# Designs tried in a protein design run: designed miniproteins, single chains, continued (4). Part 86

Each design is a single chain, and the fold is of that chain. pLDDT is the mean over its residues in the fold that is shown.

## One batch from the design tools (miniprotein)

Design m14984
Fold by ESMFold2-Fast:
Structure m14984 (fold): chain A 85 residues (1-85)
Amino acid sequence: DELMAVLQALTAALRQFGDNEAMQAAVRKAIELVELVLNGAPLEDMRAKLEELRRLTAQAPAEVRPAMEAVRDKLERLIRAVEEA
């Protein structure tokens, strides 16, 4: 289940970097993206939110970037599953 994979990645990231401002911003964008998926929003809106998360990840400190990339990877898989449905 792609949604469960996203939740597990978010939980892991928050346990490791919950006090990091860049990670907190990324988690907020990830939640917004999950809300778009659950509400059946247009695929273009989901992709736009994913691009916002990619931009935040690129600007993040090197130490938190891999965890943010892991979350983004799971969200990309979730969007791909929506595209196939």
Scores: mean pLDDT 84

Design m14985
Fold by ESMFold2-Fast:
Structure m14985 (fold): chain A 66 residues (1-66)
Amino acid sequence: SAEEAAKAAYKGGLAGSDSRGAAASAGMGWQEYGGPEQGRAAFEAALKGKDSKSAAKLAYEGALKA
């Protein structure tokens, strides 16, 4: 579901050590559960964050809106 995929993106984001790492992890997590389009949305949103927690929140919100 979209909610489960959004949660996966958030968890992936938290696994990163910085905003770039968080974005990559969020994108990979979403691809595993939601698919490439949602993974891309999560990755792009996460890149706007300045740290792993901000990136994780942005990935979750971006994926959920997509």
Scores: mean pLDDT 68

Design m14986
Fold by ESMFold2-Fast:
Structure m14986 (fold): chain A 62 residues (1-62)
Amino acid sequence: MKTTIDITVSAPEEDLEYAETFADMAEAIAKTAFPDATVNKTVEVSKEKKSRITITETVTEL
């Protein structure tokens, strides 16, 4: 089995530092739970009135 975890955090420019901290924490949790998983993290700027946090996981069997 291969596990891929994609973490995407969208935040206003003023909150980017907090979004990066959250993404780092989420990556650490993912690596702790699935040491052999491929973890990707992306932080992007949102101009919307609200912040978005998206975490997706995909498990693929042979």
Scores: mean pLDDT 70

Design m14987
Fold by ESMFold2-Fast:
Structure m14987 (fold): chain A 80 residues (1-80)
Amino acid sequence: MVEEMVEALREAGFPEEVIEEVEKSLEEAKRVAIRLQLQAAIDRHGEEAVRAAIAEWEARRAEMDAEQLEELELWRAYLA
């Protein structure tokens, strides 16, 4: 939900430089959170089960919204 937070900051009158730094920090935090979630899933279920779950999500791309697709791509990029 980075785009919504960024828009809220812009509407609140924050300078563009500050907004850009917040965007970078939020994107980095999101990537770190996804990597931690993926590692926790591997620790609990094993890498094969996690890869199978990602493949199942990939098969359901048509049912996913933009945020779900972004999260799926982050998981896939980490395992590539």
Scores: mean pLDDT 73

Design m14988
Fold by ESMFold2-Fast:
Structure m14988 (fold): chain A 94 residues (1-94)
Amino acid sequence: SSRLKESREVAREIGREFRLMIDIGVEATRKMLEEGVPLEEAIEEVKKKADETLNRSKPFTDDEAKGVIMLGALSLYSEEGDERAKKLAEELFK
């Protein structure tokens, strides 16, 4: 049905944006852990990449960008067992 097709398209778009946010967060987390990029700079890079990549009407807030970094850190911990990423996520949640 038309409604089912629209529902599938919405679900696919949500899934695509979620995967892109994880990828952005993982990259930001890697730069913080491997290159010593400070949180304030990582937030600005996340905001820039989200604006360039995600079709959003409004740019990310600092809190939303911080959330994306936390999501990336948790994803790295889950996939690679990187305890530094887990610690970073815990520190960002303070």
Scores: mean pLDDT 79

Design m14989
Fold by ESMFold2-Fast:
Formats: structure tokens, sequence, C-alpha cells
Structure m14989 (fold): chain A 108 residues (1-108)
């Protein structure tokens, strides 16, 4: 499951966000794939996450976070086509994956 999500995420990063892909390690991509699966299984949709606020907090360009968010959202739709979540809920879930990934990087 994680391995399949990781491969689809890698392909989407290479195709739609190649500069972002070059900045991520294999470990980073695997960590994002694990977060995607965890958030889907737990249905963690509580609270609002702003990419602009994350950009300010972590010092990452907003365009990079928007690119990552879009690729994660696409990966969720491709790997979980039968998900009972709305488009808005998938967007919220993707934003939470971005937040938790940035928190992980900041603690290293």
Amino acid sequence: SVERIKETLRENLQTFAPDLYKSLSDEDIEYIARLILEKIENRDLSGYVSLSELSERYGVPLSNLQGLHAVIELTIREEFPDLDLSEEEIERLSARVVRDFLDHLAKK
C-alpha cells in the first residue's frame, strides 16, 4: 500500500512538479506516502490548515507548498478512486499531509 502510493506520488512529482521532485529525497517521498495512508485511514479532517500560514511558519515559498498540495491531492484521487470523501475533504486532507511533512522536516 505505502509502496504503491510512493510510486504514484513519485511519478506525479516528476510530471507536474519536477523542481520540487529534485529537492525531495527518497525518504521524504516515502514519509509523505505514509502520511497519506495514515490520514486516509484515520479520516483526520479536523480544523482548517492554511498553506499561506504554513509558508510563513516554515519559511517555504507558497508556490512550492501549492505544488506539493496539488500533487498529493492528485495522488489520493488516483490511488483511492472509491473514497467516500468530497473534493473539499480531499483538499483538506492533502493540506494536513503538507503540514505534518513540514513539521517532520523542521524537527530533523
Scores: mean pLDDT 85

Design m14990
Fold by ESMFold2-Fast:
Structure m14990 (fold): chain A 82 residues (1-82)
Amino acid sequence: SDELLARLEERVARSMQQIEELVAQAQASTDPRERNRLLAMAEATLTSMRMLLHEEERVTGDPRIARLRDELDARFQALLAA
């Protein structure tokens, strides 16, 4: 439903903000251990969101959720490349 999609888009936006903050902190860190820990936290946040989107796609069959998941993956890869 459009209401469900809007709620998922909001959750993705909030999770991406957290991921962006963690990646920025990792890039600013001079300690390899801290950098790895922050990146692991960013990946954990991404994995949790991927699992949520996969479950919602499975339950609803809405292809817009699959596209939202693909966009999330592309945005994360872009952050790592910056």
Scores: mean pLDDT 86

Design m14991
Fold by ESMFold2-Fast:
Structure m14991 (fold): chain A 58 residues (1-58)
Amino acid sequence: EEERRARNEAAVDAFIATYRRTHGLTDEQVAEVRRLLDEAARTGNSLEAQKRIAELIA
């Protein structure tokens, strides 16, 4: 399971990098996205994180 955690972290980093490139996110917005994804991983509620990420890029 530790391997899956490391892979999830790599996937999150790749996702954030892609979003930063395509949407021109600021460092502040990138930090907020990372925080929301971490919260979703802890609570299992990805829908709330997805909604807030969509608000950041809108």
Scores: mean pLDDT 71

Design m14992
Fold by ESMFold2-Fast:
Structure m14992 (fold): chain A 99 residues (1-99)
Amino acid sequence: SAEELVKEAFKLIEEARKATENGDDQKAAEYAVKAGELMRKALDEDPRFVPAAIEGASAALDLANRAKNPEAQEKLRDVARSLMRHATEKIRALQAAAA
């Protein structure tokens, strides 16, 4: 279900936060990429999770700011950008359906 995908995505974001705290920026980026994939799938199933995707994007940006490895920083920014784009597309689709 979309709810289960969102719960799993936030668990992965928490693992990414722990990895960043331990200095493992590469592992943090891997967890964040997986979280982003699950969150996009959740949005495809249920666009009511747009606020959760925006929260996930914010978390990925926070992780990027804390990361010291430039490659990991870029991957984390890509996760945030991807989630914001997907959320924006879902908002536009909902607005079009309501018009």
Scores: mean pLDDT 87

Design m14993
Fold by ESMFold2-Fast:
Structure m14993 (fold): chain A 60 residues (1-60)
Amino acid sequence: MLEEIIEEIERMEEKGATPKEILDFYDEKLPSLTPEEARKLVSKTTGAVLRLIGDELDKE
């Protein structure tokens, strides 16, 4: 389950999903996970989300 969610986020990123879309998906899935699974999802997906947000923040 957790691996499937991570893979889906990676596929969304490959398809050019916006940071908003990824955050919405992430927020939707987080409550359905155990605290430990949620922590793993945060650690695995935060890098991808932060990278996309970083691109937006790096705009002058």
Scores: mean pLDDT 68

Design m14994
Fold by ESMFold2-Fast:
Structure m14994 (fold): chain A 100 residues (1-100)
Amino acid sequence: MSPLEKALEELRKLTEELKEAIRAGDLERAREIFRRMAELVVELARQYNFSEEEIRQLEYILGVGFSEAERAARAGDLERAVEIVEEMMERLEKHIREVA
C-alpha cells in the first residue's frame, strides 16, 4: 500500500470512530477524535508538499464539517451529524487525491 493510501485508510478508520462517538452521544470523545483527524490531515499534506493555500482549504473543510456535525448532534439529530461527517470525509478524500 502506498504511504498516501495508508494515511487515507487511517483517516477512514478515525472517521468510523468519530461516527461511533457521535452515535453514542459522546461529544467529548468526538472532539478528541476530530483533533487526531485534523493532525493526520495536516501531517499528510506536509509530507506531500501541499501549498499553504491547499492546507488552509483542508482545514476549512474539516472545521466547517465538524462545526455543522456538532451543531446537529447538540440538537439531538445524530443521524444528520453522522451524514455531515461522511460528506466532510468524501470532500476531504477527493481534495487530497486531486492535489497529491
Scores: mean pLDDT 83

Design m14995
Fold by ESMFold2-Fast:
Structure m14995 (fold): chain A 95 residues (1-95)
Amino acid sequence: SIEELVKEAIRLIEESINKLLSSSDPRLQSLGKQLQEKLEELKRAVEEKDYEEALRIIKEISTLLSFIGGYYNDKDLSDKSKQLDEIVKEIEKLL
């Protein structure tokens, strides 16, 4: 279901935020805070059942995680970005 896919996306995003905020690099901490703001926007869209907006936000977060994973050579963040991209594709099939 869309609800289960969104829950999995939120879990992956929360894990990514926790990793970034736990970094000793203040640039990664700043990016983690930016992702926290996007997660709050995502949670609001989900509460309103605005799944088109939720999908847009997940795509933005996935793009940012792809950039961070590539730039900092962080395979875990790159893998989470790919998992979010697959979740996006599955949600799009259900809309």
Scores: mean pLDDT 90

Design m14996
Fold by ESMFold2-Fast:
Structure m14996 (fold): chain A 68 residues (1-68)
Amino acid sequence: GAAALQAQIDELRARMERGAAQLEALGVPRAEIDALYAEVEAMLAAGRVEEAARFWDREGVRLALRHS
């Protein structure tokens, strides 16, 4: 239902905030973090919540590995 969907969006946004802080701490350029964040938010705006979560998880790991 709508409440369960909203909970998934809220959980993803919380994970993105924590993940963005971790990427910044690793020295990932702000422009790359902002671009990833914007793409995920665009997916959320399109109602593609599950795709947004998978995209964040995949691309976040890729950014961390490039700058670790």
Scores: mean pLDDT 85

Design m14997
Fold by ESMFold2-Fast:
Structure m14997 (fold): chain A 73 residues (1-73)
Amino acid sequence: SPLEQLRQEMDARLAAINADYHARLAALDQQIAAEGLSKREVLQRYIKLTAEYLRRVGDVLQEYFDRARALRA
């Protein structure tokens, strides 16, 4: 169905966002170990990275909602 195809497309996009987020977390952990960052700087970098991830997820979910609504109309 068109709705099932949309779901599969959105699942693939979310999987890509999740993979990118985990890769960036791994890179940040390596940077923390290498640079000896303060606890405050570590927390700030995690917050910024997580905020970007949540924004990207929100964008995909908003598009899914809009396109799913159009398919049901």
Scores: mean pLDDT 87

Design m14998
Fold by ESMFold2-Fast:
Structure m14998 (fold): chain A 96 residues (1-96)
Amino acid sequence: EEKRKIVEETIKEIVSVIKKYAPDLAEDFEKMLKEIADKYLKEGLSVEEILRKISLFTLLWLHVLVAEGKITEEQAYQILNDISEIVLKKVEEIKK
């Protein structure tokens, strides 16, 4: 219950970053993150493990978008920096 809340709030914050840099891609990305989160929540993974999987997926997704010319490398680096800050903050909160 509390795991789902933390993961869902983290996804919401990550999606807000995507809306800032690539608004046309935000809805599909949110759907993909929710599917990943739901899968691993059902498997009983920790919040930290789920956030790690979301972070890895995001890195790979951004790499594909740069390769397809949908975003610039500069935008990808800024998105990664902002998302890393969000994830690190959430991991710190769950460690007390």
Scores: mean pLDDT 83

Design m14999
Fold by ESMFold2-Fast:
Structure m14999 (fold): chain A 74 residues (1-74)
Amino acid sequence: SLLEQLSSPDPETRTQAAAELGALGPAEASDERIAALAEALSDPDTRVRIVAGEALREIGGPAAERALREALAK
């Protein structure tokens, strides 16, 4: 699943999973998927962090916006 790929040890796989989750948009954005993308905002790989942020912006809405605000506060 995309959530399994987002927790992959391979940064390229995590980057692709984050991008795919964003591309699915708000209709496929469960709380679990938003939470996983929020964790990816703190990923050790810079590109994963950037793409996770882009995915959350693409999804939009209160939960995604809260995740982005909380990440910026750290």
Scores: mean pLDDT 82

Design m15000
Fold by ESMFold2-Fast:
Parts: structure tokens; sequence; C-alpha cells
Structure m15000 (fold): chain A 86 residues (1-86)
């Protein structure tokens, strides 16, 4: 499946950029592409603000996993937004 192959390639590129210490903006762009591909594969959609929070959480967990405070804040913002959208 071409979409699954693209997902694996994006995952490998993301891991390589993180290992190389690439700019956060570049890592975020690949994480966004990976998220959008996942939504396409599952024929799903998500609120644009929630999507950006999910992408930022993914970036933080890969670039600064030790920054628990920032990760927790982002998770809380996502939960609050989900409640507002329901």
Amino acid sequence: DALLAQGRALQAQLAALVAAGAPVAEIRDLARQQMDLGLQVNQASVDPHLRELMIEGHVLRRVRPEDREAIERLEKEGEELEKKLA
C-alpha cells in the first residue's frame, strides 16, 4: 500500500532529523505531514487547533521527552479543547 509506505518513509525521516538535531520547524513539518497522512489513511478529520496541539505534542515527545511540564500542559490544552468541541 503506497500510503502505508509513505507513512513508514516519513517516520524514518522524522527519526533521522531528530537524531541529527535538525531545526524544530523542520521536525514539526514532517510530524504534520505524518499526522495528515494518518488522517487520510483512516478517512478521518480533526479540528485544526486540536491537530496543531497533537503535532506539537508529538514533536515535544521526540525532541524534549524530559520536558514533562510542557508535555502535560499541551495534553491539558488538548483535553480542554476536545470538551469544548463536544
Scores: mean pLDDT 79

Design m15001
Fold by ESMFold2-Fast:
Structure m15001 (fold): chain A 83 residues (1-83)
Amino acid sequence: MTNKELINQLRGSTVEDFIPKSEFERENLELQEKLAEEILKYIEEKLGKKLESAEETKKALSEALSDPEFVKELEEIRKKVFS
């Protein structure tokens, strides 16, 4: 499993309440993958390093979701992907 795939799965289970999938997104696998990739890139850029493991990715995502600025930035990433 890639870190991108892990983020997409976590959105559907652990983090769905914070990063819900729209109906359009649920029907569009390419959009789901693109959003997961942008989320991963944002987290890696904020940390200044690549995420190397599933455990590190889960921890980084959980810590990011505790930050209101990250949640707002995630909505901006979503708008960018939709555009």
Scores: mean pLDDT 66

Design m15002
Fold by ESMFold2-Fast:
Parts: C-alpha cells; sequence; structure tokens
Structure m15002 (fold): chain A 84 residues (1-84)
C-alpha cells in the first residue's frame, strides 16, 4: 500500500538522519579536541587551521542533517495523509 511505502521511506530517512547525526557528533568531537589544542598552544598555526577545517566540516554535516530532517518530515506528512 501507499501507506506502507511512506512508512518504509520514513524508516529509511530516519536511518540516514541517525547516520548523519553520528557524523556531526564525530566532527564535533574532533573540533572540541582541536579547540583544546588551540587553547593549550595558542601560537601553533597548525592547530588553528585544524580547528577551522573541523568547524567547516561540522557546519557542512549539520546542513545534511537538516536536509534529512526535512525529508523525514515530508514522508511523515505523506504517511499521515495516507491514513485519512
Amino acid sequence: SKVDEYKRKMSEALEKLKKEQEKVDQKQQQLERAQLLVNQNPNNQQYHDLKQQYQKQVEEEKKKVKEEQERLNKYLQEYLKGLE
């Protein structure tokens, strides 16, 4: 049924959202470690560069999480309409 199709798509979107959130968490941990290195060694340019790199990666992964959240919400709305 169409309801079963959207339920499956919701489950798939939820799994993708979980995986993208795990990537954000990993990049956030890397950013936090880089921030600690900057705090301990403020004159080390490599640590500042590493921090900037991970900040950018965290922002990019957060955008992907938002896209998957929007996809999940769309499938949820279609599923609810199918229930009538």
Scores: mean pLDDT 86

Design m15003
Fold by ESMFold2-Fast:
Formats: C-alpha cells, structure tokens, sequence
Structure m15003 (fold): chain A 94 residues (1-94)
C-alpha cells in the first residue's frame, strides 16, 4: 500500500509531523471513515512546520479519501494500531 510507504517515510524523515499525524488519526480511527481519516491528515499537515512533510501528509490524505475498498481501510487501521502501540504506548488502551 502506497499509504504505508509514505507513512514509513514521514516517520523516518519527519518524526514531528509523524507524531502529529498519528495523534490526529487515533482520534478518529474507530469510526472507519476514510473522509475523517483524510481530514485528520489534513489537520496534521496544517500544523506541521516542515514544507516537505506537509506535502507528504496532503498526498496521504488524498490517498485515504480515495479508498473505496473496505479491506484496504481495515489494513490501514491495523497498521495505525501497530504504529500507535510502538510509538505511543501511553495513548493506546492496554
């Protein structure tokens, strides 16, 4: 999934933007709505200070908004849960 590749890139190159994106996505994760996920990424993009990281987040928001396959959405949710457990264990319910 190209979205996972962009997420791994932002995690490696722009860790502050990555943290913003994960926090915003976690707030809407359980709703399973690609429009809400896209809005969360757009909000993270607006709050990020790095121009290149902002561009990556906007690209990710467009990719999420275009998700029509429920299976792709569930794969993305699973990926975000794994990231949250590793990077933000205190924000994930034990």
Amino acid sequence: MKLKELFERIKKEYPEAFKLAVRHLLSVLDVSDPELYAQALEEAARLTKDKKAREILYEMSKLVREMKDPQELEEFKAYLREIAEKEFPDEVKR
Scores: mean pLDDT 77

Design m15004
Fold by ESMFold2-Fast:
Structure m15004 (fold): chain A 120 residues (1-120)
Amino acid sequence: KVLSLPELIARVRAARLDELSGLPVHVWVGAAIYFSNYGKTKIKGTYGVFNIPKSLALLFGGEDVALGLAQRLGAPGYSADFEISEKALAHFVRLLARLIKESNFAEKYFKDLPALVAAA
């Protein structure tokens, strides 16, 4: 379900996504807000590397999304039983961060977000 902004900020901080990725907290918060709304209906248009909405659901949602993403990533460090090692998760977060940065959506749509994150 939809998280409140303070809950989302707290989860991003607790997951240390800024430390794992090199992207600031407000960029991850903006990504989660943007792609959680976008990802509710269809996978179309995210073929090739990652489904960004499903990647964000891995961080905030259930194992089914994590499983599907591990299969698509084919990354070293994913277990044969579809568990994600901590090393594979860190690599995954960095790769997702690169895709988020390349999309440039946070800078375009969430210009006030750095101040909101600092205030929360």
Scores: mean pLDDT 53

Design m15005
Fold by ESMFold2-Fast:
Structure m15005 (fold): chain A 71 residues (1-71)
Amino acid sequence: DPRYQQSVLLLAEGSRYAAAGDLEKAIEYFTKAVELDPDDSFAREALKIAKEAKKAGDPELGVQRLNQLSA
């Protein structure tokens, strides 16, 4: 499924931006992934974590939580 492959790439890009401390770009990419597959619990949790990290002003906490999600 091309949409599934695109969603995986969007999640990878979002995670890369989050690791770099760019939570705004991470949120953009995770949002696109959720839009492609709204039932993907992994994509939804990644988006939620990135939004919470941005709201808290703590990119490090966001990265730690995203790493737990990908384990």
Scores: mean pLDDT 80

Design m15006
Fold by ESMFold2-Fast:
Structure m15006 (fold): chain A 98 residues (1-98)
Amino acid sequence: MKKYKVSFEVTVLKDNYAGTVLVALEVKGSDGKKIGLGFAVNLPSTAKKGDVFTAEVVVDEKTAKEIKENQSNAKITIDERFAKDVKATVKVELKEVK
């Protein structure tokens, strides 16, 4: 099966932030079904304001295409406890995992 990477960028807004940030992506697919991806980003205690950390989730081709095509309706949620300290953005890279 072809596998593809969905990349998320998490930007730290506070110096010396240490902990695991839970981020969820929800997209409404072309068939009207919700596609949900969740991931955890472990931020080191040495993280500084403005640092960017990338997390990757491996998905199938159908999921990757649905996210890319419907990215304009994508909802990103960050755990409320961390929402002041980080920003999250999603990038869909249609690169096959070998």
Scores: mean pLDDT 71

Design m15007
Fold by ESMFold2-Fast:
Structure m15007 (fold): chain A 80 residues (1-80)
Amino acid sequence: IKKLGMEATNLAVQAYLIKGDFARAAEVQKEGLKLVKNSDAKGMLEMAEEAIRLAKEAGDETLKAKAEEVRKKIEELLKK
């Protein structure tokens, strides 16, 4: 799950970079690293959901699709 948390974090960072918000991109990366370090599965799922919303706002359908796949993988691990 830590690998998926990092993937979700990277997608959220990319979405903020597309929007030109470099400061928020840096903050989200720091937040995501804490979630992965602490194995916060719920926080990682919320990060993937944030990445989907940000990609939608940025109008990047490819980024949105990648974030949706990461969310599905995290949800499947949490079903257990």
Scores: mean pLDDT 79

Design m15008
Fold by ESMFold2-Fast:
Structure m15008 (fold): chain A 103 residues (1-103)
Amino acid sequence: NKAEEILERLEKLEENIKKNGVPPGLTEKQLLRGLAVQLIIEKKLSPEEIREILDWLVEKGIISPEEAELLERFLLGDDEGISRLFRYLEALAAGKSLAEILK
């Protein structure tokens, strides 16, 4: 199960953060959320596997239930939804303000 492998990696990261601390400028929540999202995308998890990971993040207080629902929608989005997100990120990188993009 890909979700089990990712959860084991997240638990190991949480243990390492407790032992060694967090790099300057980052929070424990940012590191755990970031790793989870990266691995979900890289490993092409099923909807059920994505929910397992997001549920774990909510239980640990890393993300809110509202954030989990939003992330699930983005991660389970069709190719059109992903393409729209990518276009907005490209526009942001091209120097458009967040206020202009989010109108």
Scores: mean pLDDT 70

Design m15009
Fold by ESMFold2-Fast:
Structure m15009 (fold): chain A 118 residues (1-118)
Amino acid sequence: MLSVREALERIQEILEDESLSIEEKLERILELAEQAPPRFAEAVRALVEAMRARAEALRAGASPEELERLRREGERARRDLLGVMLEEGALSEEELAAEAVFRFPEIQAEWERLRAAA
């Protein structure tokens, strides 16, 4: 079983791996999270699922209201994850303020642009 800190370090390596597509990165992150403490795994899964749901909704031409709902769900999932990371001592106050480990919305936005262009 990975500690939350070990899982975060591996997630950062996955996010920085230029050989992986955004979809492959998200899948590997989900697989890795299952090896971490259950509360962390649940929070990571919720965040990734919210990101994927919003991405698919954008591709499908969903309403602005649905996209806003999914954006708020992603924000809640991100706050829950940051809470778990803080409780487990996995982030310093500086790292928490910077949110450097999880920039998933930026990755999702790039993935959406690529899918919309295809």
Scores: mean pLDDT 71

Design m15010
Fold by ESMFold2-Fast:
Structure m15010 (fold): chain A 82 residues (1-82)
Amino acid sequence: MKVEVEARAASDTEIEAVARIKAENLEEFEKALKEIEAEIRAFAESLGKKLVALQGVAVEGEASEDAKEYDLVLTLRALVEA
């Protein structure tokens, strides 16, 4: 499993994130989603903010359990508060 997260503050109440996932099975994919949420939460905390909600904006790439491939790019929006 490989996870890469790029997060930026879009406004005082919003974080925009792009996450790249490479997983070989559903268990690794679920672990990747938890890692993405944890990294976005940590980024929010580094800004002195609390994560309120995480929203999916776009999904690109391929997911196939038969091919044992989860190669996805997720665009996420996080809502934060002070």
Scores: mean pLDDT 79

Design m15011
Fold by ESMFold2-Fast:
Formats: sequence, C-alpha cells, structure tokens
Structure m15011 (fold): chain A 95 residues (1-95)
Amino acid sequence: MSLEEAVELLKSYLPELEEEDLRRIAEFLLEFAKARGLDPEKFVREMAATLQYILDRHGKETLLRGFELAEELFKEKGSEFTIDDFIQAFRDAIL
C-alpha cells in the first residue's frame, strides 16, 4: 500500500481531518505495519475503523493528541513498540 492509497482510505473514515494530519497518521501506520511485518492494507483498514470510533466518541483533538503520544513512544521504542503501547497512548489522550 502506498502513502497516497493509505491517505485516501483514512480520508473515507476520517473526513473531518486535515490533509496534513491524514498524511501523518498514514505514515505512522505504514511504518508500524512494516516494523511488525503486518499486511499494510489490512492494518490501515482495521486502524481506520478504530480511529473513526475514537473520532465519533471523543473528537478530533483527542484523536490527534493520541497520535502525538503514540508517535513519540514509537520514536523511543522503535521495533519494540506494540499494539498495547498504541492503546495506552489513546487511553492517556482520552483522560
């Protein structure tokens, strides 16, 4: 899956987000999928649905804050970054 394909997929789930934020999220998800050896298309699609749920319940600012925390943690942990770390970042953003 290309960056542009991931952006278009995310846009269909997160239409309220700016292009810059969609690209940033797409880049993160593609790098995470690559680092973990996951199918990029399947992973981005599953995450898009989860992010839509977060957006609908908690709003745009909470979604973007969750991503900022996840990106920071991913930079620190690299290949040791896990789905549990991702979930924790969004829990911290919702609080």
Scores: mean pLDDT 82

Design m15012
Fold by ESMFold2-Fast:
Structure m15012 (fold): chain A 94 residues (1-94)
Amino acid sequence: MEALLNRAKRLFLQAREALDAGDLATARRYLEQALELVRQFAEQAPPEVRAEIERLMERVRALWEDPSASPEELTAAVAALLAKLEEYLQQQRA
């Protein structure tokens, strides 16, 4: 699970860099790859935790598809998603 989280973090960073550069096609590709890794992470989690991760993923997708959403809103949604994954991973270590 930690390897999936680390790869997802890198892909979200690459998506943000592409978005800041105005390369929407590359940003979308990295975002979709990151969300696919988050989905694989969620499949290994209990149903309650999985449902929370899926809700946060849907928020990221909704903000990406909303042309009025700010980059700050998208960044905050991604941060909330990653924080939930890190919280769960930390609980598995305890």
Scores: mean pLDDT 81

Design m15013
Fold by ESMFold2-Fast:
Structure m15013 (fold): chain A 93 residues (1-93)
Amino acid sequence: MLEKVDELFDRIKELVEKHAKSKENKQLLIDMIDEMREALRKLAEDPSVSKEERAKIFKEMADKIKDFVRKYLSPEAAEEIERLLDEAVKLVE
């Protein structure tokens, strides 16, 4: 499961690197994706956090990234990144 999520995050980062027009927006998006990846690893290792709570936190992080990509990337690139983020969230449910 985590391996598949890591593959999806790598694909999202590749799309950000290809489609982000400004260096600053590219770096902010990459940082957000890396934070989400790190949070996934930490939450997966924490037995005090329920599966439902983990899914909720990841969805909230994904929604923040979606808002940013809709604002700063092309609609086509944003749609593809949103699809990959939804797939990643579904894998951790």
Scores: mean pLDDT 80

Design m15014
Fold by ESMFold2-Fast:
Structure m15014 (fold): chain A 89 residues (1-89)
Amino acid sequence: MDRQRRDQANRQVMQIGDDAGRQVTDLMQQAIKQDPSRSTDYFNQTTNVNSDLNNAVLQAMSLDDPQQALQVVQQASQDALQRAQQVLS
């Protein structure tokens, strides 16, 4: 039972992280379309955001508590989207 719950939580953790990473990339692409002269800066900023998000996903998957794992990735996803929106504005 506990292993099955952990496996299900890990799948949800990866899905939440993937969805957030995709949204960050979509925001970057829209920002680049509006100001192509900033494309390198936008790419570097979102690469850092996605790197931090990926590290949080890996950390969440290493946790023994499925509820804590989901909470960590949900917080990291919200932080990533907020940070991306701020640096791409």
Scores: mean pLDDT 83

Design m15015
Fold by ESMFold2-Fast:
Structure m15015 (fold): chain A 79 residues (1-79)
Amino acid sequence: MKYLSKEEALKAIEEGKAGSMKGKYKGKDVVISWIPLSGGKYALTVTDVETGEVLEQRIASSKEEAVKLFEELYEKYGK
């Protein structure tokens, strides 16, 4: 699977496209993923790569909110 950069991720969200970015948290490899939902909403999840455990999940009501939530997740889990 190919992961997007931060800049590619922001562009994908603005274009209404799903995607994933690789990150790190407490020495663990994680993936930040986003999926557009019906009604202009987005689901954002952070998943442990080795275990498949969902560490965090957020729902955005718009593309603008999805960008904000992605930035928050990037600050905590991104590299």
Scores: mean pLDDT 82

Design m15016
Fold by ESMFold2-Fast:
Structure m15016 (fold): chain A 94 residues (1-94)
Amino acid sequence: SEKIEALEKAIELLDEAIKLAEEGRLDEAVSLVLGAASEVQYLLGKEDPELSRELSELVHRAEQARREGDVEELIRVIEEMRRLVEEKLKELKE
Protein backbone atom coordinates (compact mmCIF):
# COMPACT_ATOMS: atom_id res chain seq x y z
CA SER A 1 0.00 0.00 0.00
CA GLU A 2 1.31 3.45 -0.98
CA LYS A 3 -0.13 4.88 2.26
CA ILE A 4 1.61 2.24 4.42
CA GLU A 5 4.92 2.84 2.57
CA ALA A 6 4.58 6.62 3.11
CA LEU A 7 3.91 6.19 6.85
CA GLU A 8 6.88 3.80 7.19
CA LYS A 9 9.09 6.30 5.30
CA ALA A 10 7.83 9.11 7.59
CA ILE A 11 8.86 7.06 10.67
CA GLU A 12 12.36 6.54 9.15
CA LEU A 13 12.67 10.30 8.50
CA LEU A 14 11.53 11.11 12.06
CA ASP A 15 14.02 8.62 13.58
CA GLU A 16 16.81 10.33 11.58
CA ALA A 17 15.47 13.76 12.69
CA ILE A 18 15.85 12.73 16.36
CA LYS A 19 19.51 11.77 15.73
CA LEU A 20 20.18 15.08 13.95
CA ALA A 21 18.52 17.05 16.77
CA GLU A 22 20.63 15.19 19.37
CA GLU A 23 23.73 16.25 17.35
CA GLY A 24 22.54 19.90 17.48
CA ARG A 25 21.76 19.90 13.71
CA LEU A 26 18.37 21.53 14.20
CA ASP A 27 17.89 22.97 10.67
CA GLU A 28 18.45 19.52 9.13
CA ALA A 29 16.23 17.85 11.75
CA VAL A 30 13.34 20.26 11.00
CA SER A 31 13.79 19.71 7.22
CA LEU A 32 13.18 15.98 7.79
CA VAL A 33 10.16 16.76 10.03
CA LEU A 34 8.69 18.92 7.22
CA GLY A 35 9.33 16.12 4.71
CA ALA A 36 7.67 13.48 6.91
CA ALA A 37 4.60 15.66 7.66
CA SER A 38 4.18 16.70 3.98
CA GLU A 39 4.28 13.09 2.75
CA VAL A 40 1.63 11.96 5.28
CA GLN A 41 -0.58 15.03 4.62
CA TYR A 42 -0.36 14.55 0.82
CA LEU A 43 -1.57 10.93 0.93
CA LEU A 44 -3.87 10.99 4.02
CA GLY A 45 -4.92 14.63 4.54
CA LYS A 46 -8.28 14.28 2.77
CA GLU A 47 -9.31 11.05 4.58
CA ASP A 48 -7.87 12.15 7.96
CA PRO A 49 -8.10 15.96 8.25
CA GLU A 50 -7.62 15.79 12.05
CA LEU A 51 -4.24 14.02 11.64
CA SER A 52 -3.29 16.64 9.02
CA ARG A 53 -4.18 19.44 11.48
CA GLU A 54 -2.18 17.82 14.33
CA LEU A 55 0.86 17.37 12.04
CA SER A 56 0.66 21.06 11.01
CA GLU A 57 0.61 22.11 14.69
CA LEU A 58 3.64 19.88 15.42
CA VAL A 59 5.50 21.34 12.39
CA HIS A 60 4.87 24.85 13.78
CA ARG A 61 6.17 23.78 17.22
CA ALA A 62 9.26 22.16 15.62
CA GLU A 63 10.09 25.36 13.70
CA GLN A 64 9.65 27.41 16.90
CA ALA A 65 11.93 25.03 18.88
CA ARG A 66 14.56 25.32 16.09
CA ARG A 67 14.41 29.16 16.20
CA GLU A 68 14.76 29.10 20.01
CA GLY A 69 17.57 26.47 19.92
CA ASP A 70 15.46 24.25 22.20
CA VAL A 71 16.82 20.77 21.45
CA GLU A 72 14.75 19.06 24.18
CA GLU A 73 11.47 20.58 22.92
CA LEU A 74 12.34 19.70 19.29
CA ILE A 75 12.97 16.06 20.29
CA ARG A 76 9.65 15.98 22.22
CA VAL A 77 7.80 17.35 19.16
CA ILE A 78 9.44 14.79 16.83
CA GLU A 79 8.54 11.97 19.26
CA GLU A 80 4.89 13.19 19.34
CA MET A 81 4.76 13.24 15.53
CA ARG A 82 6.29 9.75 15.42
CA ARG A 83 3.62 8.44 17.82
CA LEU A 84 0.79 9.88 15.66
CA VAL A 85 2.29 8.39 12.48
CA GLU A 86 2.87 5.00 14.18
CA GLU A 87 -0.74 4.91 15.46
CA LYS A 88 -2.05 5.67 11.94
CA LEU A 89 0.21 2.95 10.51
CA LYS A 90 -1.19 0.48 13.07
CA GLU A 91 -4.80 1.38 12.06
CA LEU A 92 -4.05 0.77 8.35
CA LYS A 93 -2.21 -2.56 8.95
CA GLU A 94 -4.95 -3.97 11.23
Scores: mean pLDDT 89

